Designed miniproteins, single chains, continued (2). Designs and how they scored, part 57

Each design is a single chain, and the fold is of that chain. pLDDT is the mean over its residues in the fold that is shown.

## One batch from the design tools (miniprotein)

Design m6073
Fold by ESMFold2-Fast:
Structure m6073 (fold): chain A 80 residues (1-80)
Amino acid sequence: MLEEAVKEYEKGIEALKKGDYETAVKHFERALKLFEEAGAPDEFLARVYSLLAEAYHKLGDTQKAIEYAKKAEELLRKSL
């Protein structure tokens, strides 16, 4: 469970590093689902949302970038 989520997260990071933002989004969305199913801490979920916001910003999808950034902020507020 968590091991599979981490592998998807790593693939997302690798794609982001290569400038393949569409592939990064797909891997981060899969990682997010697996982390949620595994009961990962809000801190990890917030990191994935922040990376999705970054990837969408790079794709020029400012609306999705803002939405994912807000989700990351909301999770961090719950952890305070």
Scores: mean pLDDT 83

Design m6074
Fold by ESMFold2-Fast:
Structure m6074 (fold): chain A 93 residues (1-93)
Amino acid sequence: MSPELQKEADLGVYELAGNTFLLTGDYEGAAKYYKKALELDPENAVAWTNLAKALLNLGKYEEALKYAQKALELDPENEEAKKVLEEAKKKLA
């Protein structure tokens, strides 16, 4: 397999793993796999949003705020990222 096709396969696996852990409430596992996905695709606004959501649930409010802001820089209309941003701000106030 070409390195590019392998990268796409790994990206899909990391996103699926991150989503599975997020849905099951394993926020540490979710954050780990979303970070791996973002190493391969740093322009993925959805992965930034889901990473921020996992970090918010882990009580890592400063990191959640930072990554929700990154998601909104990539996709300003992302309602889930806006919600994570506002919750992180509320926790830090």
Scores: mean pLDDT 85

Design m6075
Fold by ESMFold2-Fast:
Formats: sequence, structure tokens, C-alpha cells
Structure m6075 (fold): chain A 100 residues (1-100)
Amino acid sequence: MELAEKGLELGEKGLELAKKGTDEDAKRGGLLAALGGNLAEKAVEDNPDDEKARELARKAGELALKAGLTAVKNAKTQEAISAGIAGALSGAGAIFVASL
């Protein structure tokens, strides 16, 4: 599904940004991860019987979780830390929903 594919793309971009090691990149990476994870979760909710959508959503969630955790590690401001936490939580949520 388009939403799961977009979630995967945003998770990948979020992780790339978070890995750069600046506070601004960590904030942007965390926010992209949060959006990616939320889109992945919605893809499963919209199409619960689509096994391909669930597989893509799980992969997107895993990337969002990694991106969020990486963002927290590299963050220096509370805003960037919050973005990273949001990314990690949305990623974990997508993994959980896709695993049901």
C-alpha cells in the first residue's frame, strides 16, 4: 500500500539524517521517523488483511525505531530529544500493530 511504502521511505530518510550527528539533523530525523511510523501504522489499520502491507509496515516501523533511537543519542536539545522519542514510539507502535 502507498502509505506503507511512504512510511518506509520516511523511515530510511529519518535514519540517514539522525546518523549525521548534529542536533538539527537529529531533530529532523526524529520527526521524519515519527511520521513514517504513523503512516505505517495507518497502512495496517486501513488494510488489516493485507500481508504485504503488514510486512512493509513492520520494516518501516523498524527503521523508524532505529532512527528515533539514533536521534535521541545524537540530540543535544530537548526539542531534538522529544522528536527522537516520538520517532522511536511511533516505530514501536507500527511494529506492534503489524505483528497482530
Scores: mean pLDDT 84

Design m6076
Fold by ESMFold2-Fast:
Structure m6076 (fold): chain A 96 residues (1-96)
Amino acid sequence: SWKEEFRKEVEKLVDELIKELGLTPEQAENFRKAAEKMVESYEEWVKRIVEENGLSEEDARKRVRELFLGVLRAMADIFRGIDKAIELSKKGIKVE
């Protein structure tokens, strides 16, 4: 199954990003939950791109895969950044 292959690739990338960026257990859990939602939507996005852009199913699958992997990388950076913003807020650093 293309969805199962994509899921394995996503799980591997998520684990690599958690390790490389030093995400906390809470950040890692939230990231894994977001990644699973992407895997669940994969076939719907492929179908939409086939219908709207006139691409073959194979080309649409490749395009959605590349897009989602890029979004996952960006999402990991966002989860890391949010914790730093919360930490700064708790330390009473006022930016007026």
Scores: mean pLDDT 76

Design m6077
Fold by ESMFold2-Fast:
Structure m6077 (fold): chain A 59 residues (1-59)
Amino acid sequence: GKELAEKAAKELLEAGRAGASPEEIGRLGQRQIKELEKAGGTEEELNYVNNAGALAAAL
């Protein structure tokens, strides 16, 4: 749900700010998306996490 999506986005952005590689951010993002899908995440929540991962990878 929403809280899981917000937590996932925060973790991705923190990893990017800490200098994680785009590959590491991609792996983390895939794990977070998979967990969110299992929890019944909406398309909006999945897109939110994907957008956070893309932003994190660009940091």
Scores: mean pLDDT 82

Design m6078
Fold by ESMFold2-Fast:
Structure m6078 (fold): chain A 59 residues (1-59)
Amino acid sequence: MDFSDIAAEIGQLINEKGIKTLDELEDYLKKIGAPQEKLDAVATLRRMAAIGREEARRL
């Protein structure tokens, strides 16, 4: 399974469950017993979000 497919599934879950933070997303995935591949995808999304926050703080 490609990372882009996993990222799309995670994005859909964020929208459907009203998840506001990556911490809430990680907690939700752990609660439902999601596979390690999805947890690894969340770690990658955290890095991307950190870059986005860094850019936003510059402005």
Scores: mean pLDDT 70

Design m6079
Fold by ESMFold2-Fast:
Structure m6079 (fold): chain A 57 residues (1-57)
Amino acid sequence: EEEKVDAYARAVKASIENLKTKEEGDKWAEEVKKKYTSPFEALRAAVEATLEYAKNR
């Protein structure tokens, strides 16, 4: 389970690296969060943490 969370977080981070603007990052994040809405809150937390990282870029 932890490996799955880590893998998804890395994938999201890599995808965000390809984004150029904060707006694109926000759209990506909302889409990913909807996919990870259920069943794991751990996944959601990891994804949101990665999103916050992108916002600071």
Scores: mean pLDDT 58

Design m6080
Fold by ESMFold2-Fast:
Structure m6080 (fold): chain A 66 residues (1-66)
Amino acid sequence: MELKERAIELFERAIELARELNDEETLKRAERGLETVKTNELNEIQAQVAVKDAEELIAELEERLK
């Protein structure tokens, strides 16, 4: 899977989780991350950083849903 596509999928997942939690601040953060990935041409390193950022957001939100 392309790193950019993976980052998009992960940020979309984070947006879903933030909406479920009604966490407006995290929702805005995830939406900004998604916009950045979609609107900018990212190199491989930038895409890897985006993937990690999205994974950390998801992990934080999933812990709060337990």
Scores: mean pLDDT 80

Design m6081
Fold by ESMFold2-Fast:
Structure m6081 (fold): chain A 57 residues (1-57)
Amino acid sequence: REEELERMLESAKEAIRKDPEAADLLLRVARHDLSKAFSEEEVERVLRELEETARSL
């Protein structure tokens, strides 16, 4: 579970780094995919890190 969440987070961060202009769309896709397997709190925490990554570019 923790390892799965970490893998998904790293994959999403990589996608945002490759295409910063599509960050908003990538965040929406990540929310949809994460919501299938993780709790709302876990999803919001991951999205926070992804937003931070997008802001750093």
Scores: mean pLDDT 75

Design m6082
Fold by ESMFold2-Fast:
Structure m6082 (fold): chain A 78 residues (1-78)
Amino acid sequence: AAAAEAQARSFIDAAKRHLELGKKYLEQGNYDEALKHFERALSYLDEAERLLGRRTPEVDELRKEANKLIKEAQEKKA
């Protein structure tokens, strides 16, 4: 449905914004804030896939990026 696809697009856009904000905090050495934003990005991506009822390459790529950034932030915090 068009409404569900529009909502999913909104969640993907929110995920992208949280990834960019998380990267900014990561560059600043604020690893706790970076992790919170990357976790929010993953939550938005999960919600988008639920609404779409299917896997998409865009969501898969963003999820891989978020997981890579989470590992980087965790390693730098340790």
Scores: mean pLDDT 87

Design m6083
Fold by ESMFold2-Fast:
Structure m6083 (fold): chain A 76 residues (1-76)
Amino acid sequence: SIDEEIKELVLKALKAIKEGKYEEAIEYFKKALELQAEKNGIEYYDEEEVEEIAKAIVERLKEDPKAVESLIKRLE
């Protein structure tokens, strides 16, 4: 399901942050945000805005490794 795909992408993004692979994390969050937009019936979205949101999420999460570990455990 689309919810399972979003969850998997978020998990991959969080694990990428833990490994210091920030560019991969941004791409996974970007894909998750695009699927969430599709789920919410948003057919047209600004890809540049989605990328900036994904970058902001990664920037905040990389400063809180305990939050990243907690989220991974919760989603698994």
Scores: mean pLDDT 84

Design m6084
Fold by ESMFold2-Fast:
Structure m6084 (fold): chain A 78 residues (1-78)
Amino acid sequence: MEHFLAGQEALAAGKYEEAAAHFEKAIEENPDFSLAWFALGVAYEKLGKLEEAKEAYQKALELDPNFGAAKARLKELE
């Protein structure tokens, strides 16, 4: 949880590389954390890493098929 919150704070501050690193750590602690996968996708998208963003959004949807925000973002990138 702490890494997820730190990632959200970094994302809000425009520190996208720091945000991605925090979300990666949150996923290491809880690989089933669909929100962390989604947030990682957002950070990668902000960094212009569109393929990595797509993979993160796909993983979020795999974990939570009803995750509308991840589905919408993935549709825009496909």
Scores: mean pLDDT 84

Design m6085
Fold by ESMFold2-Fast:
Formats: structure tokens, sequence, C-alpha cells
Structure m6085 (fold): chain A 60 residues (1-60)
């Protein structure tokens, strides 16, 4: 469901913030931007009935 996808992306964002906490700010910002973009595309895919393979995207 879309709610499950959103929850998994929010969990991944928190994980990336922790893993990248010592990285330069531009790397942290770029990673979060990519995750937000991927979430937007995943939401659009679900609205169009396209399956989102979260496990293949490395989101647990």
Amino acid sequence: SMEEVRERFEEEKRRLEEELKDAPPYIQGAALLVVDGALTLAELAIERGIEVPLEQLGIE
C-alpha cells in the first residue's frame, strides 16, 4: 500500500541520516534528495497500478 511505501521510505531516510552523519553536508543533502525523489516516483507508480519492488531498491 502507499502508506507502507511511505513508512519504509521514512525509515530509510532515518537510516541514511545516521549512516551519513559524518559525511559532508552536500552528500547528506544529495542522499535525502534522491530518497525523496524515489518516494515521489513510487507514489506515482502505485497510483498508476505499477508494482514497486521495495526489496530490489534495498529498502528493508
Scores: mean pLDDT 75

Design m6086
Fold by ESMFold2-Fast:
Formats: sequence, structure tokens, C-alpha cells
Structure m6086 (fold): chain A 78 residues (1-78)
Amino acid sequence: DAAERAKREALEQQIKEAEERIKELTEQGEELGRKIREAEARGDKEQAEEYRKKGLEALRGLNQALAEQLRARRELAA
């Protein structure tokens, strides 16, 4: 059935997109970690706090992408 095949292909695409988002958000988190350390080394507490806030947002996005990947994988396996 074309509808069943399209559903499976959509789930596979969702998994690929989630994996790419996980990679991007992980790299963003690492970069923000470096920027936090650099700001702290300079005594720039305001900039360090701003990067920490962005890091928390990236972590929330990462947790969401991981949950989306898990859901799509479970649906694909069913």
C-alpha cells in the first residue's frame, strides 16, 4: 500500500532529521562550553551567564530531538 510505504519513509526521514539535529545541538553545546570558559577567564560574568542560558536552550533542544528520534524508531519498529 502506497500510504503505508509513505508513512514508513516519513518515519525514516524523521529519524535522519533528528540525528542531524542531535549532531548540530551537540556541536553547539561544545562551542558554548568553550565560550563560557573563555568569558569566565576574562571575568565577563554577564557574557558567561548569557552563554549558559543558550547552553540550557541547546540542551532542551537536544533532549527533544532525542525523544523524537526514539518515538520515530519505535513507530518504525511497530
Scores: mean pLDDT 87

Design m6087
Fold by ESMFold2-Fast:
Structure m6087 (fold): chain A 62 residues (1-62)
Amino acid sequence: MKVAIVYVGASEEELEFAIEEIKRRYPEAEIELVEAKDRAEARELALKLMKEEGYLVYFVGG
């Protein structure tokens, strides 16, 4: 299962925590980190990842 973490201005600690939580719920998850400049870009990226590439999307930061 593919999971994308789309983040805006997140710290390394926030990203690590999110990765651990996702792996706890979905041990087989392939996690990709995707940086967005703002919330509007984050929403556009999330829609593309979900619709075109089959990712489950999590948001961090903002």
Scores: mean pLDDT 82

Design m6088
Fold by ESMFold2-Fast:
Structure m6088 (fold): chain A 88 residues (1-88)
Amino acid sequence: MAEADALLRAGAEAFAAGDYEKAARLFAKAAELAEGELKAVALTGAGQAYFALGDYEKAAEYYRKALEVDPSLEDARENLAEAEAKLA
């Protein structure tokens, strides 16, 4: 298994277990190692983990990074709007 794929899986498992800090770290590391679609998925995962932690500023930052990789990523756009609404 590629390292980025392994980190994505571990991040998803940590998120499902409610360990959002661990999930954020694993997804962020996966994004550093990944390119294209896999990087966009990892950045979105990191954003979701930070959102779950109540860190809406970091959540918005990661969703914006995901949209820079893939502007068509509907989930990241929707989640960014929610994070920005929490900051208003």
Scores: mean pLDDT 86

Design m6089
Fold by ESMFold2-Fast:
Structure m6089 (fold): chain A 55 residues (1-55)
Amino acid sequence: SPLQAAVDALRAEIRAKVAELKARFGKPLSEVTTPEGKAARREILALAERLGDLL
């Protein structure tokens, strides 16, 4: 369905972004306390909220 495709696409985007940020910071995002880490967490949270809106 179009909804399932949108959910799958957004989940893939979230996974790719988390992988990119882990590579950038060299550690789990939960352990990053810098302003850049806080901005990255907000970005992931925004994507997660968009996913929640689709479910």
Scores: mean pLDDT 80

Design m6090
Fold by ESMFold2-Fast:
Structure m6090 (fold): chain A 69 residues (1-69)
Amino acid sequence: VDEAEVHLALGEIYFALGKMAEERGDTESAIEAYEKALEHYRRALELDPDNEDARQGIEEAEKAIEKLK
């Protein structure tokens, strides 16, 4: 199992959970999910610095968090 791929997948899952919480109007849960997505995307990028999906995920998660503040 590739640790970088696992963290990328977890980032994608938490990002999706953040979107679902946003749709539900649960701002606190959305922010928590996006923050967890950000942690996993950052870990994926640490393990694979050339991972464009992880880098894009970081940017999108950061924008989502800023939008909800």
Scores: mean pLDDT 85

Design m6091
Fold by ESMFold2-Fast:
Structure m6091 (fold): chain A 81 residues (1-81)
Amino acid sequence: VEELIKALEDEDPEVRKRAAIALGQLGDERAVEPLIKALEDEDIEVREAAGKALAISADRYDAATQARIREAIEKAGRELR
């Protein structure tokens, strides 16, 4: 998980996108805040991957974390389109 979290900060957008997808599949709570940060990424495909990753794994987290994810996605959605 730590290696994938570091990959979210990679200089290559393709690496960041793949890291977001993998973190979503793992559903580890340590990835939640890094994925929320990735919702503001400069690359639209990375932002979309982070949003999907959080949505896919949201039901695996506690209610407070789910509320945090929902708030972050709503905020990011206002800027993405």
Scores: mean pLDDT 75

Design m6092
Fold by ESMFold2-Fast:
Structure m6092 (fold): chain A 75 residues (1-75)
Amino acid sequence: MEKAKEAEELFKKGLEALKKGDVEKATELYEEALRLGGEVVRELAATLPPAEAAELLAKYEAYAAKLLAALEEKK
């Protein structure tokens, strides 16, 4: 649970950096937030049936890739 809160805080800091025009810092903060969020998603997936776990993990990876691609477009 604490990792989820850490990820949320990093996303907030990333948004703050974007508002200041610091795309590089925002990207680093979002990458760390996605890494922590991935750990939380993996822990949750471990409690699910294999098919549902695979879908959850794939969904998260898709969201992460989309977010990072959007940030790259702003560079």
Scores: mean pLDDT 78

Design m6093
Fold by ESMFold2-Fast:
Order: C-alpha cells, then structure tokens, then sequence
Structure m6093 (fold): chain A 79 residues (1-79)
C-alpha cells in the first residue's frame, strides 16, 4: 500500500504525526478478518517497536530489546 510506505518513510525521518497515523492504521489492519492483512500489520508494528526500543536503549541503557521480543511473541499468539 503506497500510503503505508509513505507513512513509514516519514516516520523513519522523525515525523511524529506520520508515526501516529501509521500506528493507528496498523492497529486497524490488525483487527481485519483477512489474516494476510493482520500479518502485514503485525510486521509494521514490530518494526516500529524495534526502532523505538533501540532509541530507548541507546538513551537509558535499559533492556528495551527484550521487551520488544516479548511483545512480538504476545502479538503473534493473539493472531
């Protein structure tokens, strides 16, 4: 989806509004009855979480990557 790719590009550039819109769209797709759309939404959410975890870990020294791994397992189990 062209719009999702544009939002991902802008979010990676630090656009907080694009990041929020991308997350809202991904959460909406995650509720879709189409399992392919849910899997795609999960991958988008996981990439976002990994980026945020890396930023937090770099700033605080906390184990944010372990938290992301746990969230990934929980989200996959929920699908």
Amino acid sequence: LERVEELERRARAGDGAADRELMALAQELLRSPDPELREYALEVLLEHLRRKAAEVEARTGSDAEAAVAGAEADLRAAL
Scores: mean pLDDT 71

Design m6094
Fold by ESMFold2-Fast:
Structure m6094 (fold): chain A 73 residues (1-73)
Amino acid sequence: DMVTDFGYAVLNRDGDRAISLARQLIRDGYDPQQIGQRVSRGLRGMGHTDDADRIENSTSDDQFIQAVRDFIS
């Protein structure tokens, strides 16, 4: 599904795809907190705990997109 595709793009540090999918999920009515929870579990499983915390605790669309960008860079 699109959330899974987004998770793969984030984990692979595919910045263009990850940001594109994040914006599409938000346009489709997904809550950034719900997306962040699913992705942060994968990131924690791979040892990216600090980045998982930033993404999971994002409370706005802009904050969520920025947390994803910060991980990818």
Scores: mean pLDDT 81

Design m6095
Fold by ESMFold2-Fast:
Structure m6095 (fold): chain A 92 residues (1-92)
Amino acid sequence: HMSREELDLEVELALITMQAAIEKRILDRPDATPEDIEEVIKSLEKNLKRAKELLERAQEMGYERVASLAQETIDYIEKLIKEAKEKLEKMK
């Protein structure tokens, strides 16, 4: 049985991952403005910070599955930030 604390971390991580997927859809829009991309970067950087906090907490508690999911989420968000910054540079 998963503890409530472990479940709460997994749920928060799932919400962060879902938000990152929404941010990617905005980033992939052909009509995305530089302002839209800058807002995506800000949102992704905020979520990256939170995902790293969740990873640290999962590691401290020994929640190996949640820690693995957090690392996957961090890697995905970092990739999206890179893509967003590259797209923004091409628009300047």
Scores: mean pLDDT 88

Design m6096
Fold by ESMFold2-Fast:
Structure m6096 (fold): chain A 55 residues (1-55)
Amino acid sequence: SVREQTIELFRLLAETSEKYLEIKTDKSLSEKEKEEKIKELLEEQKKRVKEIEEK
């Protein structure tokens, strides 16, 4: 249902936002490592969004 899809999407957005902030604030990572991890995070989010929408 649209309601269930919306809830899952907002949950995914919250999880992605937390992970993004963790990567951005990680002082042990180089700028290149941060860019790579963020790229991977966004690609995973894109796949999960598609999975939710296909339900």
Scores: mean pLDDT 83

Design m6097
Fold by ESMFold2-Fast:
Order: structure tokens, then C-alpha cells, then sequence
Structure m6097 (fold): chain A 73 residues (1-73)
């Protein structure tokens, strides 16, 4: 599913940014279980605590998911 794939990319990006295992897992799970754009935005906010570079990488990784959720909303 697109959500699982986006979650994996986000997790990889956060790992490269030096995020804690707990933060990586929390963000990935939030994306994997996303039901709306709000859920994806919450994951981005959590990622932002690790820095703007991590937030940007996660935003890029979740762009397709945001577009799909926005289109069907």
C-alpha cells in the first residue's frame, strides 16, 4: 500500500538525519495509519522536531500520499 511505502521512505530519511528510533517509529506508524491529510501533517510536525532537513525529506516522501488523500477528500 502507498502508506506503507511512504512510511518506509520517511523512516529512512529520519534515520539519515539522526533521529531517535522512537521518533522514527512514531512518524512511520503515523504515516502508515494515515486516514487524512491531517494525520500526514502531524507526522511532518513530529519530524520537524528533528530539524528542517528531516521535515523536508519526510514531506517529499509523503507527497504522493498527500495528493491522493487530498484528491479523494
Amino acid sequence: EKRKENAQRAADALREAGASDETVEQVAKTIENAKSVKDVNEALRIARKEGPFAATAVAVATRDLILELSKEQ
Scores: mean pLDDT 76

Design m6098
Fold by ESMFold2-Fast:
Structure m6098 (fold): chain A 60 residues (1-60)
Amino acid sequence: MAYRAKRDYPKFLPNELALKKGDIVEVLEILDDSTARVKSLSTGEEGLVDTRYLEEVEPV
């Protein structure tokens, strides 16, 4: 399922993905309770994000 960024997420670490509010991502891996590896559907870039910044969106 796709997830949407709830707010802007700045890149703090080299392996993180910067997101803008409303960006749609695909969750590839759940690493722990608060960290996931995701792929941006708009850019195709992959990186780590805080899952608390994501909300699930239903497929259209």
Scores: mean pLDDT 75

Design m6099
Fold by ESMFold2-Fast:
Structure m6099 (fold): chain A 94 residues (1-94)
Amino acid sequence: MEEGLRAMFAGDYESAVKKYEEALKKEPDAFTLTLLAEAYLQLGKYEEALKYARKALELDPDHSGAWETLAEALKKLGKEEEAEKYRELAEARR
């Protein structure tokens, strides 16, 4: 986790993805899945960002960061109406 966060802060999103995937093999959790989705979002891999944000919500539906990441990925894919709906859900869960 620490190494993944360091990579994110350095803008090394490819290394962040690798470190978060390694962390998930040991302990799958909503927080790490959300960070992985954010890393994919920064890489422009919006479909992967949606996939992992949805998995995070399967583990913890109240994880606001996952709702925010899902909304942002939908917006990047041109699904702005769906993105707005999920953005509101993220705010309601803060």
Scores: mean pLDDT 78

Design m6101
Fold by ESMFold2-Fast:
Structure m6101 (fold): chain A 55 residues (1-55)
Amino acid sequence: SPLEEVRRRIEELIRRILELQDEMARHGETPELVREMQRLTEELVRLERERERLE
């Protein structure tokens, strides 16, 4: 279902965000990593809104 697909994508994004947080902790907060974190966070907000519309 569309809802299951959105939930799966949210889970994948959360995993990627956690992995990126670990990278930032190990290598420092570079401008590149900060920009990637911002992009992933914006995508997560978009998917959360899509999930709410489907529920």
Scores: mean pLDDT 85

Design m6102
Fold by ESMFold2-Fast:
Structure m6102 (fold): chain A 92 residues (1-92)
Amino acid sequence: SKEELLQQIDATAAQIDAVIARLEALLAQPNPDLAEIDALLVELNRLEVQLFELVRQAMPLLSPEEKKELSERMREIIARIAGLTLRYLGLR
């Protein structure tokens, strides 16, 4: 159902937020654990793929306003992930 998909999107986005918070904490350290960062980036990629699949399934079920809100939320998540990836590449 639409409600179940939106709940799964919320749960997956919350997991992404938790991984991002851990990555930000590690990147703030003077000598970050690059192996832990690598593992968290792999997990972040897995969650992002899962989120995109849920969004793809939900989009046809949403009103125009709900589609706009979800699209804006996705843009924010993508921007945060891109910013973290660029910071990490600067450490390599």
Scores: mean pLDDT 87

Design m6103
Fold by ESMFold2-Fast:
Structure m6103 (fold): chain A 68 residues (1-68)
Amino acid sequence: SAREDLAELEERYSRDPRVEVERVGEDTLRLTVHGPPTLLTAIALRIIGDYPNLEVSVEGDVLTVRAR
């Protein structure tokens, strides 16, 4: 389910020292990526590929990931 996908994603990226994970709502995570723009793009594409039930939006260094 999209909620289980969000929980798995939160656990996964909370272990990455290059990423700050913040739960901003029950169905929404904010990921702040500390690194080059290519790292943010790689993470965004991986989430889109691995989690088709999640929506990803990008603004600056921040990925907002939301359950549909």
Scores: mean pLDDT 84

Design m6104
Fold by ESMFold2-Fast:
Structure m6104 (fold): chain A 68 residues (1-68)
Amino acid sequence: GRAEELAAALAFLQSIPEVEAERVGDDRIVARTTLSVEKLIGLALRLIGDFPGLRVRVEGDTITLTAL
């Protein structure tokens, strides 16, 4: 379900050393990264594939996941 997909995405992001991820409100995750642009794009594409119920947005070094 939505809550389980958010929890799984958060746990995945928190497993990456270069990512600081937290839950914001009831439907959103914000992840700040120290990744290079190429690695950041790769991570965003992986998130789109692995979590299809979540909207992925990239702004600078920050990835935002929002439940659909």
Scores: mean pLDDT 85

Design m6105
Fold by ESMFold2-Fast:
Structure m6105 (fold): chain A 88 residues (1-88)
Amino acid sequence: DLAEEAAAARRLAELFRRAAELDPAGAAAFLRTAELLRRVAEALAAGDAAALAALEPELAAAEAEVRALVASSPATRAALEEALAAAR
């Protein structure tokens, strides 16, 4: 269900926006990921397969950046963990 997938992407975008509030140093990477997830949600809601395909490499790059920051910064990891806990 594309509507359910879009809702999940929107929830994940909100989570990354929340993490950005908790860690100003990691905020740029978190906000970039949140914006990409918002675009994924819009493309899913519209059934736009071409837009989804174009967003895949951008989302993969943003995920890699967040993963690298989490590995190198305890503060960034703590912010993401707190945002994840608050979302449940």
Scores: mean pLDDT 85

Design m6106
Fold by ESMFold2-Fast:
Structure m6106 (fold): chain A 71 residues (1-71)
Amino acid sequence: SSLLEELKKLLEELAKKLVEKAKAAGIELDEEKIKEELEKAKKYLEELYKEGISEEELKEWIALAKKTLAG
């Protein structure tokens, strides 16, 4: 699914933006733990997709992720 892959890429971009903003603010984040949680989130998303999450729900999550990245 192209929508699933797009959402996974947006999750990666959100994680990267979080780390970059924290670094700019002088906040130390556990980057390894963030990467581990990102991988867990991607696997969970794949499971939801197999269980029949709708294309409309994926589009809503993509729109939310894009809005978060834009702010």
Scores: mean pLDDT 82

Design m6107
Fold by ESMFold2-Fast:
Structure m6107 (fold): chain A 84 residues (1-84)
Amino acid sequence: MEELIEKAREAAEAGDLEKAKEYLRKAIEELRKAGTPEAVLEAVEGEVKGLEEVMRKKSKEVAEKLAEELAPIRARAQEVWEAL
């Protein structure tokens, strides 16, 4: 189970959100199959939710930062093209 959560983190860091979601889903299913007590399942679900929120925020922040950094470069390319 911990291995699946770690793989989900690695996939998230690589930007593969679909793979990260698959690993998280498998981790939850493994816990259910193992007959894990409800209190432990709730604690793990809390950690999984936190990881999913961090993944969404990081993707948004990275996308916004790239858009901001690319905007001046695109503007300069447009000015050069209009000057030709």
Scores: mean pLDDT 60

Design m6108
Fold by ESMFold2-Fast:
Structure m6108 (fold): chain A 85 residues (1-85)
Amino acid sequence: MSREELDEEVEVALLTMEYAIQKNIAKRAIEKNDPELLKEVQKQLEDTIKRGEELLKRATSPRIKAEVQRIIEDGKKLLEEIKKK
């Protein structure tokens, strides 16, 4: 494993963790009808999706690409759920 591959692994791990946190916050905000928290998590999700798309463009590992793509797709789905509120 090269240093570049390790850096990509770390970025994917961080994106995965950030998305998990954002998903939990979004679920709570939706359940409580908290518009301020929904706006905050929407901005965070948009940033996470953008960072994921950037990583996807430069990632060399097929496994990392697949994981990042899943986060992007899940994030976009969650973002649409928030926008419906």
Scores: mean pLDDT 80

Design m6109
Fold by ESMFold2-Fast:
Structure m6109 (fold): chain A 77 residues (1-77)
Amino acid sequence: MLEEAEKLFEKGKELEKKGDPRAVDYWIEAGELYLQAGDYEKAAEAFREAARVGDKLNLDPTLVTAYYLLAVGAELE
């Protein structure tokens, strides 16, 4: 699980460098896997990256806000 989450996080970074909006999806999936594994700090980092890139790509403000809330929630665990 953690190894899979790390690979997804790395893929998200690679996709962002290419300007690929799928980077957001990869970071969200990585964050969810980190939460399942109990790594709340890395989950928060993944969700913050998703929120940052989502805002940069002009995604729905509702989604960007949800990603920020997920990042905050992950750190509270």
Scores: mean pLDDT 76

